# Designs tried in a protein design run: designed miniproteins, single chains, continued (5). Part 79

Each design is a single chain, and the fold is of that chain. pLDDT is the mean over its residues in the fold that is shown.

## One batch from the design tools (miniprotein)

Design m18911
Fold by ESMFold2-Fast:
Structure m18911 (fold): chain A 72 residues (1-72)
Amino acid sequence: MAREERARRTRERIIQAAIDLIEKEGVKATSMARVAERAGVSRATVYRHFPSKEELIRAATRAKIEEQAKAD
């Protein structure tokens, strides 16, 4: 259903925003609020997909490694 597709797209946007922030500013400068702002979602929406900053950073790091592996 369209709701499932939107949830998946939102999660992907959050991960991509986190990757961009980590790459430009580093992990320590990356916050849930900054990720929400860059992804164009509320902080509550970020917390719905990732309960903690640690979970978000792990997901972003994994996604970045997978992106770079596909480019080779």
Scores: mean pLDDT 78

Design m18912
Fold by ESMFold2-Fast:
Structure m18912 (fold): chain A 59 residues (1-59)
Amino acid sequence: MRLARAVEDYTSPLPDGLDIKKGEILEVLERVDSALWLVRSLETGKVGLVPRNVLEELP
């Protein structure tokens, strides 16, 4: 499973986006492009698009 951590709070302006909290752990489902990743919150189970720059990929 590919994991990422939110490095800052993020509120999505997009209908398919995901709101995330700093420190939240997310599963990376798909790297849609260089700027946007499709992720699932491990806390809430919600899926959505978030900017790559608010995420830190975990080993």
Scores: mean pLDDT 80

Design m18914
Fold by ESMFold2-Fast:
Structure m18914 (fold): chain A 102 residues (1-102)
Amino acid sequence: DLEEKKAIIAKRLQKSFPNLTPEAARFLAEFILNSSEEERNEFMRALGLVDDKFPDLVFDKELVKKLYEKVLELEKKYPENTSESQKKKDEEILKFVEELFK
């Protein structure tokens, strides 16, 4: 389910970026799988305050930009706030993250 997908992505992020805390990895996984407007705004805020909010998070600026651009792309592709649209967004984000960390 969604929680299992978050856990898998968080584990993959920690394997690729050892300096990511479990909390930061979970936050990123949650953002990419369940990117609501509110979550996107929180993530954008976190980008401005990364050293204060996530002191052990190693932000690859290019990686963060790619994740943000993919989220925006999916919001335009699936603008409907339905369970079916969310499922498609989740599947495409999971595939995108797996490709990035492959």
Scores: mean pLDDT 60

Design m18915
Fold by ESMFold2-Fast:
Structure m18915 (fold): chain A 57 residues (1-57)
Amino acid sequence: SIVDVIVTGPNVKEAAAALKEAGFRAVISGDTVGVSTEDPEEVKRIAAEQGNTATVQ
């Protein structure tokens, strides 16, 4: 099932770029990035590699 994931942290712009390169539809909104996906674990992995936190809504 598709879930919403919100990415927060110190390197949100780097996470957004990495997520887009991985093929995710990442939307920047202020200091957060939103992703709607069936693969939240991959979004969490990419966010964590850049030092950020990903929270499934």
Scores: mean pLDDT 85

Design m18916
Fold by ESMFold2-Fast:
Structure m18916 (fold): chain A 96 residues (1-96)
Amino acid sequence: MKMSEEEFEAEIHLALARMALEVLKLSEEFDEKTFELAVEQARKAYELAERAGNEELKREALETLLEAAEIGAEKGEGEFKEKAKKIAEEARKKLE
């Protein structure tokens, strides 16, 4: 019962992260708030997927986190660019 709820919540947060990621991809300018939303939702999806023991959802959450972080590293400036690079490195290490 608890694991089923956590898996469902993980899928909801992953969907929100993916929607924020699509906004980042389609936007001409880098929106810092949309970036933070994508990162926050992807991390929450990962944590919930880990508790649920769903390795596929964990991987999908990490892939979404990595893609958002790579956009932030490319299009972001100053502190956000450096933060995005660090997030991308963390996500890549967990995917290996």
Scores: mean pLDDT 83

Design m18917
Fold by ESMFold2-Fast:
Structure m18917 (fold): chain A 52 residues (1-52)
Amino acid sequence: MEELSGPAKAYRDRLFDEMARDAGLTDEEVEELRKLPESIRFEKLAEKMAKK
C-alpha cells in the first residue's frame, strides 16, 4: 500500500539482509522471507531474533 523510492527500498533491503545474517538465518530462510510482504518479512525476522 505504501510505495518506497528506489533509495529507501534499497536501504530497507540492506537492513533486512544485515539483520537476517545477524540473526543467523540461512540463505534459504532469507529467500523464503523475501517472498513475503515487507511488513510480514520484518515481523518474522524480529520473532527469530527474539528467540534466543
Scores: mean pLDDT 70

Design m18918
Fold by ESMFold2-Fast:
Structure m18918 (fold): chain A 70 residues (1-70)
Amino acid sequence: SEAEEHYKKGKKALEEGKYEEAVKHYQKAIEADPNYGEAWYNLALALGRLGDHTGANAAAKKAMELGYEP
């Protein structure tokens, strides 16, 4: 699916330390599937790496609301 393709690109960018690129891909995954809890959680990780703690907390809360348990 489109969401899974963007999620995979985000994960690859995260593994390569490309946190801004990871954020963009995870945002596209969420645009395709707003209930993609794992994409919300990984968005929180990438935002945390960039020092965006407010954004990271909001994304993590959304993942938990969707029932994602890391």
Scores: mean pLDDT 88

Design m18919
Fold by ESMFold2-Fast:
Structure m18919 (fold): chain A 106 residues (1-106)
Amino acid sequence: LSPDERVRAWAADLARGAREVLAPEVLLLLKEGRISGEDVVAAARTLRTHARQRIEDAGASPEAAAAMYRAVAEALRALADAAEAAGHTEAAAELRALAAEEEARA
């Protein structure tokens, strides 16, 4: 795969993994009190940093980078929905704001 094809594949995997695996697990951990809403927001900020680093390291085009920014925004919205469902309304609002920032970069 070209660098762009790899970044688009990583973006698709990230969005799917966040919806199908991470968001359900985060919901469970929040409901059990095993993590805080602040922990989820911190993890989301780390995810954003790692995604940007992956784009840069791959030498991806702006078009392929846009796919990753959209995927990060989708992942953050999935985490926000999980936080909201667990009653962590403030964390959900912060995650949605971060998602909007990522979408604006695309």
Scores: mean pLDDT 89

Design m18920
Fold by ESMFold2-Fast:
Structure m18920 (fold): chain A 86 residues (1-86)
Amino acid sequence: SLEEELKRLINHVIELMKQLVEAIKNKDYDKIKALVDQYLQYQADVSGTPQSVVDASRASVEKNFTDENLEKLQKKLEELLKKLEE
């Protein structure tokens, strides 16, 4: 059912967000990059996006990998997780 599919999608996103928060806290840049790559590939696979566009998006994200931006991302993810988990 659409409800079951949506629940699976939401759970997948929640788990990815939790992993990303942990990676940012540990300043594990390799893991942060891997999780972002996983997210970009997942979105591309769902939308049928060409690999060249995925590669361009990845390069754009890498330019914004600063400690300040990652700390802001962590705070936003923690707020979203709190709302999603009630």
Scores: mean pLDDT 75

Design m18921
Fold by ESMFold2-Fast:
Structure m18921 (fold): chain A 81 residues (1-81)
Amino acid sequence: SILDKLKELAEEALERAKKVLPEHMVGQVEKLVERLKKSKDVEEAIELVEKMAVLFHLAGDDELAEWVIKGLKELEEEKKK
């Protein structure tokens, strides 16, 4: 499902963040990923992934932010028939 793919994208983004972001920023990303894992709402999951991308941009890692946004756009364009 798209929700499972969003959770996978968020977990991969967190693993990448752990390698490049300061510990306090990683902690903020971890909280968003925990909320996403408990979410049953696709719209809420999308908003949480967008918040992760904003945190990456604010941390100065525009490449990681762009990667997350690209992944999110690909999932949003995937029309469920």
Scores: mean pLDDT 81

Design m18922
Fold by ESMFold2-Fast:
Parts: C-alpha cells; sequence; structure tokens
Structure m18922 (fold): chain A 89 residues (1-89)
C-alpha cells in the first residue's frame, strides 16, 4: 500500500483502539490534532482503507479486518528501520 507516515499512525491507532475509533480517540493516541486526523481519515476513506461505523457515524473503522495484520506488519518493518537508524547514528 502507498501510505504516508501519518496515514500509518492513524491506521495503527484505530487498530490499537480495537478496530474502531472516533477522531478524538485517534488524536489522543497519535498526538496529532483533530483537524490533522480528520484530513488523513478522509484520504484513507477515499483509498477504501477505513469506513464510517454503521452503528455510530462519529467512528471510523478498518474497512477490512485483514488490514489490521498488514498495518502491524508494516509498522513492525518501520520500527526495525527506525531502530537501525538510531544504532547507525
Amino acid sequence: MKLTEKELEVLLAIAKLGGEATVREIAEVTGLSRATVSKHLRRLEEKGLVERSPKDPTKYRLADPSLEEEIRKRMFELGVEELREAVLS
């Protein structure tokens, strides 16, 4: 997937919150502003990676549960690269 760092942070926050979260909850977990979170959620919705919860339209959820595994894998890969950079610095 062609995801930016901020898009990955938002997706990981949703996964950490049980696969469904409000803009406020995502902002609290990521440290991003609500406006920034909303902007990235719109882009992720356009990409088909997140969708509005049918039970609560204030919540966004992962469009496909299998995306949670892919998000975890990609964040693990990024975490390994960040650790590598820290060791080489």
Scores: mean pLDDT 71

Design m18923
Fold by ESMFold2-Fast:
Structure m18923 (fold): chain A 55 residues (1-55)
Amino acid sequence: SRELAVKASAEGIFSAGATADALIAERRGETGEKGKKAEEEAEEHRRKMRELLEE
């Protein structure tokens, strides 16, 4: 449905943003909780996008 396609697109955008945040944190040497959380958020959004597209 259109609703699922819109949600999947939003999750993809959020995943890209979280990935960018993780890369910025790594470049700044900000490893630890912030970097780990950003990586986990990117993976969570990728997982949700796949689930929405498979429904």
Scores: mean pLDDT 67

Design m18925
Fold by ESMFold2-Fast:
Formats: structure tokens, C-alpha cells, sequence
Structure m18925 (fold): chain A 67 residues (1-67)
């Protein structure tokens, strides 16, 4: 369960990175919002290390979107 959730979140993060490279901040924000929602729902089934890694990646990209 946790592994599959982490893979889906990672995929959304990668898609958000590509959207930012294209200058599409709206799409990037939508993808990051969805990734964060999945991360929050998956928190009880993720390891602390995996949760922290994914949270950090989402936070870093959100900072770039907001500038």
C-alpha cells in the first residue's frame, strides 16, 4: 500500500516539475495540491523517511510556484 502511494505521489511531483519547466504554474499548483492531498491520506501507511522526503519535494516545488 505505502509503496504504491509513494509511487503515485512521485509521479505527480515529476509532472509538476515538467509543468513548471513549461511555465504553466497553474497546472503545477494543481498537481502539487493533488500530491499533497495523497501524501496526507497516505501518511499513516508511509515510513517517516518516505513521508519526509515527499513532503520536502512538494514544499520545494510549491516555493518555486509562489516565488
Amino acid sequence: LGKKAAEEIEKLIEEAEKALEEGDKEKAQELLDYARTLLERAKPILSKETYEELQKRIDELEKKVKE
Scores: mean pLDDT 82

Design m18926
Fold by ESMFold2-Fast:
Structure m18926 (fold): chain A 60 residues (1-60)
Amino acid sequence: HMKEQIKESFKLLLEDLKKRNFPKETIEAMVKAFLRHASEVLTPEEVDELKKLAEELINE
């Protein structure tokens, strides 16, 4: 399913950004850009799910 592939890609992106020690503000900006593109293929509910996932992973 496209949602599952996008979610896995998103997790890998967030892990890579954290590993490279990017500032939280930069990570948040990149997340916002990713979600903007994801909104073209996902429902608003699925986009909100990814946003919550990002907030959890960034604040860990």
Scores: mean pLDDT 77

Design m18927
Fold by ESMFold2-Fast:
Structure m18927 (fold): chain A 81 residues (1-81)
Amino acid sequence: AALDAELRAVIGRLLAEANRSTDPELAHLLLSLAIGLQEALDHRLPEAVRRELARAARRALDDPSTAGEQLARVQALLKEA
């Protein structure tokens, strides 16, 4: 589905940015976001949840200062699912 392709693309971007980051804290947050999105795909979480996870990841990529906030949101969504 288009959403699954979008999530895989976002995961790829998160991993690429983590590998390029000179900030180990940011690299860890981006990697953790990628892992969370991959778990959502592997466990076939509801489309609405997967869409919110993709949104949170994109926000972290657009504004890395929000990465910690977005990871907390992703972790909460995964725990509720």
Scores: mean pLDDT 85

Design m18928
Fold by ESMFold2-Fast:
Structure m18928 (fold): chain A 73 residues (1-73)
Amino acid sequence: SMPITEDLERVLAGAEAMREIGLSMPSPEQARQVLLYVARELREAAEASTDPEIKEKLLEEAERFEREAASLP
């Protein structure tokens, strides 16, 4: 469980780093594309996960990125 938790933390940290890069993009369209790309990657990681808790957390983060992308002008 500890190795799995550490892997989840790395994935979420990577997603947050990509979010920061996306939001620093000069256009809302570019930011949206980055956020939606990360959300898709998180959903695919969730589908590949066999641990229900990890799957739920990845889906929650994917939905957070999707909502943020939808809120851009």
Scores: mean pLDDT 81

Design m18929
Fold by ESMFold2-Fast:
Structure m18929 (fold): chain A 82 residues (1-82)
Amino acid sequence: MKRGRLEIDIEYNPEAVARAAQALAEAGFDVRVEYDPEKGTVRITAEGEMTPEEMQRLADRIVEAAKKAGATVKDYRIEEVE
């Protein structure tokens, strides 16, 4: 299968970031977390063997969970990795 990549930009909230990263890792993704101190945002990048449709469902769940934790989600993107 082709690999998918998910990127989520969240306003810095350590609890929401930790929960999102854990959920992606438990789903079998390679997860990276990068803090941007100038913007006060965190980019969570997840890459793994998953269809775009499955990745979209996971992204929707993570965005909802982050919002429930009081975090502001700035953007998210799903890409098929070449």
Scores: mean pLDDT 77

Design m18930
Fold by ESMFold2-Fast:
Structure m18930 (fold): chain A 73 residues (1-73)
Amino acid sequence: MSKQELEDEVLLAMAQLVAAVGLLIFRKTGDKEEALRLLEEARKIAEQIKNPELRKEALEYVEEAEREVEELA
């Protein structure tokens, strides 16, 4: 694994974790504003991924979480 591959894998894991925390907050508390704030942070992390396939995976995860939060508005 190259340094860049490791960085992209770490960013993917971080984006997914932040998005999951945002979704958990929404599901447990109903705090849409805080959930969307965390999902925006997750999206910013995902956008830093250099590998296009891993970036797409991270962004799709964030977008699915955002959709769940928005549909229950």
Scores: mean pLDDT 85

Design m18931
Fold by ESMFold2-Fast:
Structure m18931 (fold): chain A 98 residues (1-98)
Amino acid sequence: MSPKELVEKLDEEVKAARDAVQAGDRDAFIKHLEEASKIARELAEKNPELKTLAENVAQMADDLAKGLRDGSVSREEAEVQLALIEIGVTLIKKEIEK
């Protein structure tokens, strides 16, 4: 998969995570976060210029998914963390379009 295709898929998974939150579907939210983390790690490995941004997005998504599974993250905290992940994806999209 090209870096551009990985970025598009990452954006789709993060949008699906947002939709799951709005629907109250916790299991779908966790699933989309875990897939987003996986895609972001692949981006970091294949694109050195995105490595730091993609690793940060992957770590945030992994930590949020764990916190949701363990019940250590509130809904309000999850909303804030998802917004930070969305910002990270926006920054990645900006870098790939250079």
Scores: mean pLDDT 87

Design m18932
Fold by ESMFold2-Fast:
Structure m18932 (fold): chain A 87 residues (1-87)
Amino acid sequence: KQEELKEYFEKGVEAIEKKKYEEAVKYFDKAIELDPEFPLAWLARGYAYYKLEKYEEAIKDFEKALEIDPDNEAAKTLLEEAKEKLK
């Protein structure tokens, strides 16, 4: 279970590095499916949505990451940045 979760998460990160944000979303979808309480997968999928200019989806994912881990500074910063894009 954890090995598969790590594999999908790592492939999602590699897709982000290659600027393949739609592929990154698919890998993070699988990571979230395996562990919906893993805040980094929500944060990373939100970031991929942000890069795709899907700001409403990004906001929802960052809010979910903060629901699981309220002290995550990266999620707080990215949430405010995504909200600014909708103004």
Scores: mean pLDDT 88

Design m18934
Fold by ESMFold2-Fast:
Structure m18934 (fold): chain A 104 residues (1-104)
Amino acid sequence: SMEEELEKLQAELDADPRITPEERAALVEFYRQALEAGVTGFRFILARSDEDIEAAMADPAGGTAVGYIEDGELHLVTRSLPEEQFRAEAKELKARYDARRAAA
């Protein structure tokens, strides 16, 4: 199932002309790591703008993980996640992003 889910993700990313090869690679590796950690059945939205992030944060279901890419790095903003392991990793990624932005 992991290989099938990765193939589906790759096909979806390849269908979006706005996604660069670097962004595609970062998303595929992030998703692979989540699957290897045993996290499944979550939703992932690529947010490239503040509007996308606001839309995800307004999601009443709350089970959506939202990532966005800046300078070739994947940055994750989460409203809620189904798995505790994925939640911890998402918090770490966001903290790294916030620290980078504060330092710049």
Scores: mean pLDDT 58

Design m18935
Fold by ESMFold2-Fast:
Structure m18935 (fold): chain A 80 residues (1-80)
Amino acid sequence: SKGEATSLNNIGVVLQSLGQHEEAAKYYEQALLIYQALGDRKGEATSLNNIGVVLQSLGQLEEALFFYQQALAIYQALGD
């Protein structure tokens, strides 16, 4: 559900604040899959952006940039 996906993203944010970057990524990826299944493009973009932040924290800058660009494309299409 959308509520489940939002909660998964929130857990990821807390885990990231605790320095648990790899664990946070798993929660963001689960949220992404749910938002994609629901066709929730805003939720999808938010989850992609969150994955980008984790990758940046892990020093995977090229991968982070890719995820940020995917999120940006969705936000621009939505007019946000």
Scores: mean pLDDT 89

Design m18936
Fold by ESMFold2-Fast:
Structure m18936 (fold): chain A 62 residues (1-62)
Amino acid sequence: SVLDELLRLIGEILRLIGELWDLDRRLATATGAERQRLEAERAALEARLAALRAQLASLPAP
């Protein structure tokens, strides 16, 4: 149902926001190769969040 899809997307978005917060804390102290890896992971998380937000915006009102 639309409601089930809405709840799934919201849950996934919240999970990714939490992961992004944790990643930003790690980035605050990271240097060198670790920082490069974490920056790449952050970009990937932001891309997934953007895709999920687009899906959420495309859902009809329940």
Scores: mean pLDDT 84

Design m18937
Fold by ESMFold2-Fast:
Structure m18937 (fold): chain A 103 residues (1-103)
Amino acid sequence: MMADIAAAIRAAAARVGLALSDEEVAALAEAVAGLSPEDIELIRRAYEAALAGDVHEALVYLLPVLQRNPLLAAVYDRLVDPRNFDSVLGFLHILHEAARVKE
């Protein structure tokens, strides 16, 4: 499970051009492993909103997930510049791909 999630994170990060350390991959994989089905659905909606260009709607879906998942919030704060659309979209792509492996 964790190894499969970590592999999905690394593959997704490579696709969006984001370099993650082994520690960041491990922290993100642990956070994803702890996600509820409700959190996974909210991440899916956030990613769909971001793909449509609606960063505000994407953050409305993502913020409750970050509030319930402190480890994920810590990784988000380290990796994401919320003023940069590509940064937000890239992070959501990584989360979405990792969450799909957990399903």
Scores: mean pLDDT 82

Design m18938
Fold by ESMFold2-Fast:
Structure m18938 (fold): chain A 67 residues (1-67)
Amino acid sequence: MTLGERILKVKAFLKSKGITLSNEDIEELVELILAGATPEEIQAFLRSKGVTITLEEAEEIKKIVTS
């Protein structure tokens, strides 16, 4: 899976949950996950952007990026 494909899939997942982030924020999130971020760190990153997600949703985002 390419970086662009990862960004697109994460963007689609977040949109399905009613969450819209800038392309810059999504790219930062994907890069953070590729660097080994935990689901808890994913939640903390999104919280810093004003977005609240569950731990289960953070785990799903991580699986999308690392698949």
Scores: mean pLDDT 86

Design m18939
Fold by ESMFold2-Fast:
Structure m18939 (fold): chain A 65 residues (1-65)
Amino acid sequence: SPEDYLAKLEKVREAARKASERVKAGGDMKEQFNELAKVAGEAGFGVFYDGKTGEFTVVASKPIP
């Protein structure tokens, strides 16, 4: 349902926020990106890292037919 989709999106966004905080605290960006990308991908979302802000962003994607 749309409600389930939004709940998954919020969880992935929270994971992205925590990963961003870990990188800002000196964590390895590639390691955090790989872990986040797996979690986001399993939920049907994309992720990218904005090096200018030092933050991960979640992108909602639609399945390609």
Scores: mean pLDDT 78

Design m18940
Fold by ESMFold2-Fast:
Structure m18940 (fold): chain A 62 residues (1-62)
Amino acid sequence: GSALRARHAATAAEIQRLFKEAAEAVKDLPKNPEESQKRLEEIRKRIDELTAELVALQAALG
């Protein structure tokens, strides 16, 4: 019950934080293209992983 709901909320918040970090990395692309591109790739992979976890948590809560 409450533990799964807390984990769902935390996972959703982390995804939102990563989208904000991705926006900042995009702003830095003209200054540091290689490093920013690597960071964006890592953020994208993490968002994909957390989105899959969010879907699994949604199924467990339903």
Scores: mean pLDDT 84

Design m18941
Fold by ESMFold2-Fast:
Structure m18941 (fold): chain A 93 residues (1-93)
Amino acid sequence: SLADVRAALEATVARLLADPSASLEERLDAVSGAVGAAMRALLALGDDEGALELARLKVEFARGVLAEPERADELLRELAARVAAILDRAEAA
């Protein structure tokens, strides 16, 4: 469900922010999995535009973290907020 996907994303973000030892690969893989699940949920609801926006955000996050690893936590918080807004929009529809 969309609520389960949101809870999983929130749990993933909280875990990564609490673990300063998490590798760049671990962060990218965990985020890719969580956002990928959200994309699939939106596609199942017929929200192709929301799913595409999530796909772009996933690419932006990966690019940003690879370019500036020191900003990983900042970029993760930005990603979390933007994904939450997309999921809130889908839930309201």
Scores: mean pLDDT 85

Design m18942
Fold by ESMFold2-Fast:
Structure m18942 (fold): chain A 69 residues (1-69)
Amino acid sequence: AMERAVEETKREVKELLLKKGFSEEEAEELAERAGEVVRELLARGVPVELAKTIAMFVAMAEAVERELA
């Protein structure tokens, strides 16, 4: 269950970032980060839907910070 939620989140983040014009390398890196966030939150007992939502926001925030740097 945990690994499936991680894989789904990575796939969704990568797909979204590629649609937004990010490179494949950048999209993969941010997707891996989102997957790690989901894994950590699930380990802390956060519900899967909330963990996925938080991970998506973290990935988007990091993408914005990279563009502003």
Scores: mean pLDDT 80

Design m18943
Fold by ESMFold2-Fast:
Structure m18943 (fold): chain A 96 residues (1-96)
Amino acid sequence: NIEELIEEVLKLIEDRKPENLKKAQEIMKENEEVRKEVGKRGAERLAEREKILADVSAEEERFAILEEIQKGAGKNTEENRERIRRNLAEERARRA
């Protein structure tokens, strides 16, 4: 049953539709074990997941899914968010 939920969440993410990304996020929020397993599998392929999700026009839904994947992988801490924010600011400054 848990494996079926994990597979359902992964398929919802691969589908790239905003409503399906929202549904995937809701399942991950309600089930810690599913979130951890999806996060682990997603973290191993984070770059591939980011490429898949780049086609999603709903930026908010895309960001929410990436956040849940990072939480599941144990990487979405305040320290990690602060580091990402700092790196983004540096990248923007580099482009300016």
Scores: mean pLDDT 65

Design m18944
Fold by ESMFold2-Fast:
Structure m18944 (fold): chain A 83 residues (1-83)
Amino acid sequence: SKEELEKEYEELKARHDARIDAALAQGYPAFVAEANRALEELEKFYRDYLKKTGASGLKKVQDDFEEWRKRVEQRIAAAEAAA
């Protein structure tokens, strides 16, 4: 269902955020590698979500994914600037 997919999305996002934060404590190279993996994995999940929902999706998930992606990309840019 859409509700189950939204829950899976939120849980996956939370796991990636935790991994990114843990990797940041290990240094910028580890952070950048983990952040890029998170972007690829959550984007793949989101593409599958759109296919299952007939591309109409839930606007909430779409808006949240776009915002999350921007935050991760900004964190990568900030880490590169600080290195």
Scores: mean pLDDT 78

